Designed miniproteins, single chains, continued (5). Designs and how they scored, part 105

Each design is a single chain, and the fold is of that chain. pLDDT is the mean over its residues in the fold that is shown.

## One batch from the design tools (miniprotein)

Design m19643
Fold by ESMFold2-Fast:
Structure m19643 (fold): chain A 91 residues (1-91)
Amino acid sequence: MVTLTVTVKPGRVEASLRSSAPTLMSQLVLKGKDKEFLASSVAPANQEATVTYELPGESIKELTAVGTVVDQETGETTLVKSEPVALEVEK
């Protein structure tokens, strides 16, 4: 099982990608509305990928997290994608 978690905090977004099965690697990418690259992290075998993105003000209204996990036993790649996360902080 692959778990992708996105948490919106004041002034930042934190995302984590975990697998319950052994992994060869995992990669976590944060993308803006037009698929623009915001931040990424790569984790080695059997480790969680975590990424933090600081919000630079009003320029970014939405982001999506995309996780990729490579299974250690099968070599299969699992892709997980979050729903778009709204970054409106006012009212």
Scores: mean pLDDT 74

Design m19644
Fold by ESMFold2-Fast:
Structure m19644 (fold): chain A 60 residues (1-60)
Amino acid sequence: MFELDNVQAVEAGLRIHERTGVDAAKVTQALLETGDPRAVSERTGVSPATVREAMREALK
């Protein structure tokens, strides 16, 4: 039972925004609501692999 906290979700969202140009707030909200790279991908259009990488980097 591990989910991103608010700081980690913002960091992941900003990283995804830098790489893809997708709205950082939209990605951050999807991460906080779902915690699932596939669900974030469905909501934002970002690849699940990019979401997983950003989440992994934010957790370190």
Scores: mean pLDDT 78

Design m19645
Fold by ESMFold2-Fast:
Structure m19645 (fold): chain A 94 residues (1-94)
Amino acid sequence: LEELFKEAEKEDPEIADLVKALLDHILSYIPEIPEELKELLAKALIGIYKNRLEGKEKEAEEAENLVQEAIDYLKEKKYEEAKKLLEEAIKVTE
């Protein structure tokens, strides 16, 4: 996670700071999740905001909907379902 944010900061420090704040907020109201899922969530959020900066609103909205559904699964500790949705969100933002 720390290395992922270091790389994101080199590309766009404003997006990196925004995503850090959003991730901290999300993690504050869900149960503790594995590091792999935190990294996937961070990657998806970075992709969403990069797509918004590029004017790719449709891709950003689609990925945001997938992330929101994944968060609901994380609240229920359904990690396999959450992982699949986060990976799909990342793919949409690529």
Scores: mean pLDDT 82

Design m19646
Fold by ESMFold2-Fast:
Structure m19646 (fold): chain A 68 residues (1-68)
Amino acid sequence: MSDEEKLALEDRLGKAIEEGDVEAAAKALDELQAKGLITEEEREKVVEAIEKGDYIEAGKILNSALSS
């Protein structure tokens, strides 16, 4: 996967989280997991944070997952 595709998914997910669009966020997370950029466990943690309304925590978890 190219760095540009990764950044595009990160931007799309970030906007969905910021807007509280849980459906769009879940779709972006599914694509990230399918491409092997995040694990199933990491996806679950981000979804939990979004469901709690903690979008800052969701972003932190995602950035850590994508940086490792």
Scores: mean pLDDT 77

Design m19647
Fold by ESMFold2-Fast:
Structure m19647 (fold): chain A 92 residues (1-92)
Amino acid sequence: SLVLASKPLKFKSEDFGSKSGSTYTVTARYDQASKTLTVTAVNDETGEKVTKTLSNIPANGTYTVEITLPDGTKVTVTVSYDAANKTVSLSV
């Protein structure tokens, strides 16, 4: 199946209320066969991953995804998926 991937985006957890100050790299991937959008945040120092999957994503749209980091900090990620242009983009 065709998997579309966003450019990686970096953020600091402290900017979202965490006391740890860890840097995370976020990516979004869309699998056209399963129609699933997966957002993964990786701690750059530890390699620990947090993943959230949205199902039944048929086509073009902007999706707000809340991820919860290991320390309980909540980060809202906005994902834009354009099936016609085969692009996935991220913002936090």
Scores: mean pLDDT 81

Design m19648
Fold by ESMFold2-Fast:
Structure m19648 (fold): chain A 83 residues (1-83)
Amino acid sequence: HMSVKELLEREYERVGGDGVAFVKRAFGIPDSIAEEVVKAIQEKNAREIFTIGLKNNNPAAITLGLYLASHPELLEFVAELLK
């Protein structure tokens, strides 16, 4: 089994460094909120990702926000990846 960080790095490479394409592919984030989610990740604000999900009734963004809030090292990693 590959580490979560290795899997995320490979997905980012597959989308050619496109942050919007990355969050859509890796986390199932829809087009309508993808740019907003990318910005929240770059700001290392997991709570904002959760809030975006609640406001848009989007389970993928809600789940991502909760997961990254529980795994701050992973939030840090993904934020660095999306620079």
Scores: mean pLDDT 87

Design m19649
Fold by ESMFold2-Fast:
Structure m19649 (fold): chain A 76 residues (1-76)
Amino acid sequence: GVDRALLRRALAALPGVRTVGELERVLALASLSGSDALRQALEAFSRRHLVDREPSDPVPEEVLAELRAILERHLA
């Protein structure tokens, strides 16, 4: 089962994310929630948006919205 409390903490952290490094910390928290499907979705998200990015790089709002949708889908 998914640790719903950890996913809610990850979701609550998203509005505060400004940089790739901060986003990677949220992804690490979400991956601890223990769903194979969620882990695969987060790996695909990272390959799509975070390859060749520096920790100080800004994160576009549409990327945060995409991650929010992934996390919310796995809370349903």
Scores: mean pLDDT 84

Design m19650
Fold by ESMFold2-Fast:
Formats: sequence, C-alpha cells, structure tokens
Structure m19650 (fold): chain A 78 residues (1-78)
Amino acid sequence: SNIDAIIAQLRAQLPQFAAQFDQIAAHVRQGNYAAADATLAQMRAQAQTHPQYPDVRDTMFQLDTQIGVQQLDQGVRR
C-alpha cells in the first residue's frame, strides 16, 4: 500500500526510529489504524527534536493523512 511505501522511505531516513515504524506497519497490516495513529503520534513527539526531522516532516504528515483516510474508510465500509 501507499502507507507501506511511505514507512519504508521514513525508515531509511530515520533508522533510529525503525522499531517504531515497524510497529506502525504491523498495526496497519492488522487494520488497527487507531493504534497506528497513536504510535505515530508518540514517535513524532520524540522525533521533533531530531536534527533530520525538518527533512522528513512533510512525509510524516503525509503518513498521518494516509492513516486517517484508512480510518475513515474502515468506519464507513467496516
């Protein structure tokens, strides 16, 4: 999915947060978008002080948006 591609890019750019990205990917695969959103929010709070954060900020907002779209789709169709 587009989410998996975005996570793969972010994982490569921020390898220190690979474990958190793997958790987000696992939640997405399970259809648990609420847990994925919560994990991403916690990770962003930690990553915002990282020197590389400005380079990935827009990509992280795109990931948040895509998870939100999946939550909406799940609520309407499931």
Scores: mean pLDDT 79

Design m19651
Fold by ESMFold2-Fast:
Structure m19651 (fold): chain A 102 residues (1-102)
Amino acid sequence: SELEEALERLREALLKAGRSQEYADRFLDNLLSYFKAANLSEEDQVRLLELIIELIENPSRERATELVDFMLELGDPLAEVLVEEVGREGTVEILLKKLLGK
């Protein structure tokens, strides 16, 4: 499955970025719970996973912005609240720090 392959690639990307196995497992479990709760299509799930993987493997403000913009397109309420409270640039900075462990 394209989804299963993307999930395993994300796990590997997190581990290569220096995250623990426990962090990676929890991140994937939380993400799958989010996908189910948000009723995201498999196509949207795969696209979101690819954007997260790209950001972890080659971190940049541009890639973090693409991820935030896609989450807003999906109608993610947390992304919307963060953008309203700290701005789009502030949300990008939070995302970079959380995904990169800094």
Scores: mean pLDDT 82

Design m19652
Fold by ESMFold2-Fast:
Structure m19652 (fold): chain A 89 residues (1-89)
Amino acid sequence: GKTTLTLSVKSQGKKITVTATMTNEGDERAVLTLRDVDTGKLLDSASISGAGAQKTMTVELDKEEVTIKGVAVSESGEQKEVTLTAKAT
């Protein structure tokens, strides 16, 4: 697909910071959604459009452990998914 999605995590104490970066290599619009897998809660969402457009989203959570699923969906229906589990120290 023409959209790439990268998810990274940093934990320090009881704070978990998740950074999601989405890059659109096509002229399509793409929507990124970040969810807590265990609760199904929407953490954040963003859209991008245009060739070479990039969007970075950062979510700070006051949790000891979280599993986050990032999903990027383009207008053509292509879907990219990444899942990451983060644990605070």
Scores: mean pLDDT 74

Design m19653
Fold by ESMFold2-Fast:
Structure m19653 (fold): chain A 68 residues (1-68)
Amino acid sequence: SLALTYKNLGNLLFNLGKYEEALEAYDQALNILDEMKLNKIEVDENLQEEIQEEYLKTQQRLKELEEE
């Protein structure tokens, strides 16, 4: 799955401390799942939830690094 590939890429980027790139990868995964829904293709709700949670975690981490 292309969405799963982008999720895995996001996870790898997060582990490397590349949080901005990780957010981009997670956004790509979510966009693919949204396109699948628009085309009436069933998506794994657990996969979508996992990516959303990882996105929020990454976003929070990035904010902590930018906070003065």
Scores: mean pLDDT 83

Design m19654
Fold by ESMFold2-Fast:
Structure m19654 (fold): chain A 55 residues (1-55)
Amino acid sequence: SRLAELLASDDPEVVAEAIDMVTDLSQGGLLKPALEKHVGDKVVWEALRRFAERF
């Protein structure tokens, strides 16, 4: 899917935008590899915080 392609990006800002596009908790499994790849990136982890606040 397009979401999975964006989450696989090397660009943390693209990954953060992709996380903001996730509206369904069932898609949460797609986030783990992206977060592990960008574990030190503030932009990606702030997007994860926004994701958690939506649910």
Scores: mean pLDDT 74

Design m19655
Fold by ESMFold2-Fast:
Structure m19655 (fold): chain A 55 residues (1-55)
Amino acid sequence: SKELEMVVAGMRTVGEMVDQILEARKQGASDEELEKIVKESKEQYRKLFQEIESS
């Protein structure tokens, strides 16, 4: 169940990341700003992964 929860959390994080990227691009975001969104999304998933692993 923890492994499945980690996978679901990962999929949700990717979905949120894609939505943020598409919205940012509509607002004229640069590639550097999009890279920042990717980096922040990876960090968010890392924290969620560790939280699920430790539960």
Scores: mean pLDDT 84

Design m19656
Fold by ESMFold2-Fast:
Order: sequence, then C-alpha cells, then structure tokens
Structure m19656 (fold): chain A 88 residues (1-88)
Amino acid sequence: SRLQAQQELNRLTNRLVEYAENKDIEGAIEELKKIMDLLITQYGQSIDQALDTVKLLLDSLYEQGLITQEQKDKMIKELDKYAEELKE
C-alpha cells in the first residue's frame, strides 16, 4: 500500500542519515540502492528517475554537512554503476 511504501521510504531515509553521520559511506550506498529499488517497485519511477531522486538526497546530505564533496562524488559513481546494472 502507499502508506506501507511511505513508512519504508522513511525508515530507509532515516538509516541513510545515520550511516552518513557515522561516516559509514558503504552503508549509506547500500541504503541508497534500497531507496532506488523502492522508488522503482513501489512508486513506479524509471531507473533514471530513481537515480535523480537519490542524487537529490545526496545533495541534501552534503548541504547539511553530513558528507564531503569527495564522499558525494564516490557515492554518485557507485549509484550510476548500480543504475546501469539494473538496465541489464
């Protein structure tokens, strides 16, 4: 249901923030991949739309000072790779 999807998105987003605060960039990348999967499967987004959405989440984390520019660039590279894997 929409409510269950929203609750799961909130849970994943909260875990993403916790990983970023703890400097666990690998954990943050895995949560962003789960967010992409949820956006595609439950919200009907295309792969490219889901990728754009998680890039906006990364922009927010950077603006809040939770990640560095170098960490953001690394995370974008891994998410771009994941999006290409989903297209195969």
Scores: mean pLDDT 90

Design m19657
Fold by ESMFold2-Fast:
Structure m19657 (fold): chain A 74 residues (1-74)
Amino acid sequence: PSEAEILLAVAQIGAAVLITVLKDSTDPELQKIREEAEKLLDEITAAHQAGASVEEAQRLLDKVRELIRKADEV
């Protein structure tokens, strides 16, 4: 696999785990983060199908990390 494929796979797993952790949350801020993570997971899937560059894959991974950081701050 390419570096981009590995980075996208890491991003996909991270987004999926975040969605799972937040699935039963009653906190409105965490619900918004979960919705953003679901949208981001769709973007990661589309990027994988389109053959994203390493730069695009890294950007998507950085977005996942930012959502994790936001969830931790709630």
Scores: mean pLDDT 87

Design m19658
Fold by ESMFold2-Fast:
Structure m19658 (fold): chain A 80 residues (1-80)
Amino acid sequence: MAPLSPEQRQTILDSAVIAAASAKMSGNDPEKAARVAARATARRLGVQLSDEEIDAIVKQALAQVDANPDAAFAAAQAAS
């Protein structure tokens, strides 16, 4: 497998955080939204991630939203 660069991982994580925050604001499932965004961004970057790697990114994104929801919501608003 081609190794995931730190920049690519950060881009995927950022998209998952934005998606999770947006979903939480709208009363949708933040985990599902984060997973969809992570997979879509990985595909756009041309990287293949295992389900375990996607799960790790999703868990990290949810933890970031929970740790600072105001910052995550501000980022989602700016991205919208």
Scores: mean pLDDT 80

Design m19659
Fold by ESMFold2-Fast:
Structure m19659 (fold): chain A 71 residues (1-71)
Amino acid sequence: SMEEKEQQVRDMLENFQRVMETLSSTVSKEEALELMQMMRDGMIRYLRQHLPELTEKFSRELEELIQKYLS
């Protein structure tokens, strides 16, 4: 169902946040940012192919997470 797919994407966002926190403590800020951007691009491609109806909403949330890191 759509609700199950939305939950799947929320879980992906939570996992992305955990990875961002790990990268921030493990590698340089510049390296972490590059890796986060690569992961974001991969996730957006996945969403467009498999969950197109949710792509816009969750792409915005991914961008917000990265933007908060840049602040």
Scores: mean pLDDT 81

Design m19660
Fold by ESMFold2-Fast:
Structure m19660 (fold): chain A 78 residues (1-78)
Amino acid sequence: MRQTLVTLDVKDPKTGESYVLYLTFDENGRVSGLRLHPESPVAEKALREALLGEPEAVARDRARLTALLKEALKSEPA
């Protein structure tokens, strides 16, 4: 089992903190779990749907992660 973190060039408007994505990989090098900090249920759901089961090279694409996060945050009603 391998864990990594990816700092994203997106700031949480509530805290001013940059988002950090924590990824856990299974024995096959595929995403088995993730956690987002700061917490955003909408963004975490979108990232889970996009990344669970993906290989590490796809899951670590910062441009794709940044785009997914920004899009998810736009759909958050509050």
Scores: mean pLDDT 77

Design m19661
Fold by ESMFold2-Fast:
Structure m19661 (fold): chain A 64 residues (1-64)
Amino acid sequence: MVRVTLTLTGPKAPEVAQQAAEEVRSLGGTATVTVLSDTHAVLVADIPASLVGVPVTELSLEVK
């Protein structure tokens, strides 16, 4: 599996993080969402490498 850490900032960060976690789980991966504040959330996901093939370990995304 490929571990990806996605840091989201912005007023919809917790909502977007939860939605992304659900998509990861639907693809056969695992995902954990940690809400740090109303505008800051961290998603840690393990995605099957056979499905993605992308060597990404950390991403940061600003959510509007």
Scores: mean pLDDT 72

Design m19662
Fold by ESMFold2-Fast:
Structure m19662 (fold): chain A 86 residues (1-86)
Amino acid sequence: EKKKKLEEIAKEAEEKFLELGLPEEEAKLAGKQAQAPAVAIENAEDKEAVREKVEKELKELRERYEKEGDEIAKVVAEYVEKAVEV
């Protein structure tokens, strides 16, 4: 079930990246990348350390959106958060 939900999240992220004007291949890759932190946490020996790293990266993505208007960073942050909650 978790794998299926992560695949659905990746597809939703891909659709959002396409709406932002990314080429199809890049949008698909970015969608897959959005679920990667969730997989890394699941497979990590030290899950707490990896989760803290993901939280730091999410903060940096949100700061890029806030300061630079990076819509791609905003979408990545939203879908990474959604994926790690699965």
Scores: mean pLDDT 79

Design m19663
Fold by ESMFold2-Fast:
Structure m19663 (fold): chain A 84 residues (1-84)
Amino acid sequence: MPLQIPQEVRDAVDARLAETLKKAEAIAGIKADSIGEAESELLQKISKTPKESEEHKKYVEALTLIVNTVLTEAVRLSLEARKR
């Protein structure tokens, strides 16, 4: 029996996550090889940066973009699994 998530859907999710990573890198001025690495770097930078700085705002914006995209794709995959 095939998995609930078609390969086509997984490929589309991977492509959207890659685009979001590039956008987050541009916003925060970071480089990361994966979403997980980007999240770790942004959390570290946020914790070290003054909360009222421009840099802190950019790191929070980039992290929010990543988290929102990951959650949106997780919801999309869950809906595909529900086949509704």
Scores: mean pLDDT 78

Design m19664
Fold by ESMFold2-Fast:
Structure m19664 (fold): chain A 85 residues (1-85)
Amino acid sequence: SLAERVVRAAAEVAELLGRPLSEEEREEYLRAAREELAADPSAETLARFALAAAERAIALLRAGASREEVDAALKALHAERQAAL
């Protein structure tokens, strides 16, 4: 599911940043994501954006990018998304 993909990506970002999520935190994130996606039709669009942002962050961190470079890339992705609307 989209919720499972978002939580998996978030857990991978946390691991790459040296602050891995606990099993309890992962379960809570998954529960919250499932509830949000069920309650709010707009949450799917935001969740897809969050997934794309997390996947970009994972790719950059694996390539040895700094947190500053990751932040700049995510801001550029957000600006590109807004310009496309």
Scores: mean pLDDT 77

Design m19665
Fold by ESMFold2-Fast:
Structure m19665 (fold): chain A 99 residues (1-99)
Amino acid sequence: MDVERLAEAIIEVTRLAAELALRREDTPEVRADAEAAIRLAEEKALEFAKAVPNPREMLELFEELAELARRLLAGELSDEEVEERLAELAERMHALYEK
C-alpha cells in the first residue's frame, strides 16, 4: 500500500518542523524543504484517502500533521505544543496502521 510511503513523508515533514522550532533556525533551505514536504504530503494524503476503504481516519490524521507542520513553520506553536502533538500523532498513526 502507499500508506507507508506517504506516512514516511508526513513523519519527515513533522520532524523537520519540530527541529526548526527546537533550534529556532530560520534558514531558507529548511523552510523550503519543510513547506515542499507539507504540500506533497497534503496532496498525496487527499488522493490516498479517496482510494482507501477507511479514508476518514487516515485523512484526519494527515490533516492534523500538515496543520501542525504549517503552524510550526509560521511560528505559531510553542516547543512544548510541538513535542506533545508529535507524540500524540505518532501513537495514532501507529494504531491506524495496525487497524
Scores: mean pLDDT 63

Design m19666
Fold by ESMFold2-Fast:
Structure m19666 (fold): chain A 59 residues (1-59)
Amino acid sequence: DGLERVKALIDEYVKEGDYEFAISVARVAARAFRAQGKTEQADELENYAKELEEKMKKL
C-alpha cells in the first residue's frame, strides 16, 4: 500500500514536469523501504529513479 502511494506521488511530479523532485522522492522512499527490510519495494523504487534519470537526460 505504501509503495503504490509513493509511486502515485512520483507519477504526479513527472506529469507536472518536475523530474528532479520525482527522482528525489523515489530515492528517499527507496532508502526508507530498505531500512525497513522491504528489499523488493526499495529495488523497484531505485529502478524507477534510474528510469526517470534517463528520461530527464533526453530532455
Scores: mean pLDDT 83

Design m19667
Fold by ESMFold2-Fast:
Structure m19667 (fold): chain A 85 residues (1-85)
Amino acid sequence: GLDAEIARRLAELAELDPQLAGQVSRLVRRALEAARQRDRLSADIDLGMLHIMRGVAKVIGDERTAELLDGVIRALERRVAELLA
């Protein structure tokens, strides 16, 4: 399921950058908990931070980090949408 896909993508990010993966994992966990509590604003803020991190990676030319973040964001957005439905 989406939770397993998110975990797998975070593990791939941890192979590249363990510190960044830790930060991303915390944002993912917070967004999912906010969505479970029907707190759309908090979920959107954490998703927004992940989008900013992906944007920064793209601007500095870190294509691999941007690809991995894109995968995490897409899976997380789908899971948040399911929880808010």
Scores: mean pLDDT 89

Design m19668
Fold by ESMFold2-Fast:
Order: C-alpha cells, then sequence, then structure tokens
Structure m19668 (fold): chain A 81 residues (1-81)
C-alpha cells in the first residue's frame, strides 16, 4: 500500500512535469504506466485529452487534475502510515 502510493505519486509528478512542458511523446509513455498502477480514471482521461488535443485548456485542466491527485495521495499516505 504505502510503497505503491509512493510509486504512484512519483509517476504522477513526472507526468505533471511533462504536461507542463507540452512533451506529448513523454506523456504517451507515462500514460501506460499510470494505467498499470491504477491511477484515477479522471486523471487518465485528462492525460488522454492532452495527447488527443494538446490545447492550452486541456493542458491546464490536466495539470490541475494531476497536481490535485498528487496532493490527495500525499495526504492519504500520511494518514495511512
Amino acid sequence: DVKRLQELIDLLSRAAKLVAKGDIEGIKEELKRLEELGADPDVIKSVRDVIKNPTPANITAASIILIGEILRLEQELERLS
């Protein structure tokens, strides 16, 4: 549980940086790992939306969702152990 949450937080942090940079190829590679680790469906959808249509609106939305999920998981990690 704890180690899986730490791995997911690290991966989401990397994805957030790639989204902020507009690195679509990097985002594509991280999407597979996010799906394998069972990231939230809304997170997966926001990342897919950026890959399909890398508009400023989609990039901003995905960044907000990714950062929000990172903060949520960090709080959960603190509460669980």
Scores: mean pLDDT 83

Design m19669
Fold by ESMFold2-Fast:
Structure m19669 (fold): chain A 66 residues (1-66)
Amino acid sequence: MEEELERLAEKATAELSKIKDPEAREIYLQIFKKEAEELALEAGLSREEARRLAEEVTQKVRDKLA
């Protein structure tokens, strides 16, 4: 799961780097965060753990785009 989330984050970072519109980037990040949370829930994490992991991975993507 963590390795899958890392791959998802790398793909998201690459796609987001191609998006020039800041508003479109934020929409993509919102969708990505929800996908990461759902993936973590499916893997058996609690809602709180899934939310925390999704926030962390989403922040990692934002930091790479800095």
Scores: mean pLDDT 79

Design m19670
Fold by ESMFold2-Fast:
Structure m19670 (fold): chain A 62 residues (1-62)
Amino acid sequence: ELPTVPGGVLRKGASREEIRAVNERTLDAVRAARPDITDEQYAEMRRQIDLGLEGLEAIEKK
């Protein structure tokens, strides 16, 4: 089961692929709404998502 993310709740029972897709869509929306975000900051957000997904995989596999 997905852990609750403060400030945002992802669909429980979603696969890692679904979670990644939702996060990517959210980042695209944030970038569109916040043009003041630098490319470096955007890249850092994507990196954090990748790290989170790797952590989820480790938990899933045990």
Scores: mean pLDDT 64

Design m19671
Fold by ESMFold2-Fast:
Structure m19671 (fold): chain A 61 residues (1-61)
Amino acid sequence: MSREERMIENLEKMVRELLESNPSMSRENVLHIMRDFIEKNVPEEWQEKALEAVERVIEEM
């Protein structure tokens, strides 16, 4: 697994854990938290793919 793929997998796990721990939290609020985290902590060149992966996980859960 590449460093990029591993980063995205970790973000997907983080989203699932956040949703599981906070079932009453709105999907919009979870997405807002994750977008802010990605913009501040993920390299710019991976941000689009990371955000797409996070949005997909939120939509599927």
Scores: mean pLDDT 80

Design m19672
Fold by ESMFold2-Fast:
Structure m19672 (fold): chain A 87 residues (1-87)
Amino acid sequence: GPSIAELRKRVEASEDPAAEIARIVYELTKGESEKAQDLLIMQLLVLVHPDFDPRLFGDVTVEEFREKYPELYDRIRAELAKLKAEA
């Protein structure tokens, strides 16, 4: 599959990073649990968020990440749900 560096470039080049993250998650996690999708979302956000230093989060849970970045997380989930509905 694509490397994390390739996925990062894809998201950074997108006009809508949230929609692009949702598309990547949809492509790579077909049939996976919501928890597995959340882990991939968090990993991609850590790599591409311009003001985000992953070292500041350490052992941060998905729930703590969602609390700090609720708009971005909710947008990614909405775009992912739309992709699933169109399939």
Scores: mean pLDDT 70

Design m19673
Fold by ESMFold2-Fast:
Structure m19673 (fold): chain A 96 residues (1-96)
Amino acid sequence: SAAVEALRARLAAQKDPDSPEYISTLMALADQYLLEGKYEEAVKVYEETLKIIEKREGPDSPAAVIAYENLAIAYEKLGKEEEAQKLRDKVRKMRE
């Protein structure tokens, strides 16, 4: 995909992996993989993005919630319903 190639090139050009721009590019890349039905690739990029967000902002941040919800969709599309449900339960508890 031209969109995936452009996002990966942008990611490779960024020197600070903890920057807001790097995180935004990772989220866009994961979202693009999800849109294209590349669910295993989407899972890998969402998991990488979540590690950075959790370190910077904590696991209960709004950005982490969005990434957990999208990761759950990717797991569901892969037939990994137990993993998807665990993430949905995590998000539900954060809203309590």
Scores: mean pLDDT 85

Design m19674
Fold by ESMFold2-Fast:
Structure m19674 (fold): chain A 101 residues (1-101)
Amino acid sequence: SERSAILEELAKKAAERAEEAERAGEVSEETAHVIVAEAMVEVSKEAEEKVPGEESAELAREAGFSEEAIELLREEGVSKRVAELLRELARQRAEAARRAA
């Protein structure tokens, strides 16, 4: 469980870095989403239980991920903890949109 927590923290930091790079214009938003999705898949590889691929894809869609990233997460699935991270990202995205309105 401790190793999974460290890898989940790495996935979160990868997401933050990808968002900063996209904001700086270094990579496209779509490419940043794929980088984050790949990190989430790697973190989830050793999980005993995974969220079904269709549910993983739906969570990624709500978090605003690109179609390519959504498809990657549908095929591979994510751990329950990564799914909660996706829910948190979706909530943060919705909150940012409300504050911008």
Scores: mean pLDDT 75

Design m19675
Fold by ESMFold2-Fast:
Structure m19675 (fold): chain A 97 residues (1-97)
Amino acid sequence: MERLREALEEAKKAFEKYKASLVNPTAKQKQLIAEAETLLRTAEVLLPTIPEEYHEEFIKILEELKKVLSKENPKMSEIIEIGVDLGILQLKIHILS
């Protein structure tokens, strides 16, 4: 559980740094911010429900999100792909638990 919380906090820190780096965000950047925020909120809600067998998969998803948000020019397609991975994990937890 501590490793999951640490991974989420690191992703949140990357997100805050990305937002702070933008002086006049474009419409596309604002949309990316909204998608990343939704993704982080979903991860936070899921965190206490993650079975031990999915801890590494969940951490990997958050580490990928941190990597994308740490780029100078993050792409919306990368954020959406990470969102799909999180959604698949959520379904695995719901169906296989």
Scores: mean pLDDT 84

Design m19676
Fold by ESMFold2-Fast:
Structure m19676 (fold): chain A 87 residues (1-87)
Amino acid sequence: EVDELFERVMEILEKLEAGEELSEEELLELGAAAAGLRAREGNRVEETVAWIEATVGPEAARVARLAANLPEEKQKELAERYRELMA
């Protein structure tokens, strides 16, 4: 599940790099994953997940939690890749 999220988000980032338009669902997943990664850096995972669940929905909150629980190596890889493509 955590590994599946990593592969899913990497695939979305590859589409973005290729200049493809992302669907609203893909944009939501990418945003939720990024929020989870940031929340882990700030030690605010529970607070951030609860906020996302209340404002966006349970599926987005689940994605954020999974991203926050990624192994450190994969967390750094995703964060770096996301930053490169969004900057």
Scores: mean pLDDT 77

Design m19677
Fold by ESMFold2-Fast:
Structure m19677 (fold): chain A 86 residues (1-86)
Amino acid sequence: MAEEELARLRAEYAALQPALAAAYEAFLAGGDPEPLIAALRRRAALLTEAMEILAEQTGKASPEEVRERSARVLEEDLAQIREMAA
């Protein structure tokens, strides 16, 4: 079950990479940062779900701690991107 969920998350992550690259290039060309921010949030959500599953399987960290840490780091990074666009 968890292996199937991780496989699905891996496929979604791989499918997201071209869209992330395109959004990043658009941002560098002086475009709106919001498409890049949306793509980065989607990537972070997929990585957080995968890390939560792995934490549960390995016992190395609490899924709640992984979720909390990931959310904090993401919001800090997104705030920096918006500041650079201002």
Scores: mean pLDDT 78

Design m19678
Fold by ESMFold2-Fast:
Structure m19678 (fold): chain A 93 residues (1-93)
Amino acid sequence: MLDYSDIKVDEALANSEEVKQIVNDYLEGKLTGADLAKLPKEVQLAFAYRLGKIFKESKYREEAKASIAATEKGLKAISDEALGAFKLGLESP
């Protein structure tokens, strides 16, 4: 079983303009999971974590639940660590 405590996310990188742009491009459909899989691992984790924090504010809305499930499936296809970083973002304080 994957222990999410082993996943290390660079929060400063997750708040960078680079990762903010990647998140915006992904949400607008300009980037696919295959494009994201080509990024450095640290950028993939920072992207997933930031996306999770964005979805955190809407995770209890019915329309957001379907989007969250689709995003989890896409991130799992990239890596279990990316999925874990997204879930850490969803549960962030």
Scores: mean pLDDT 77

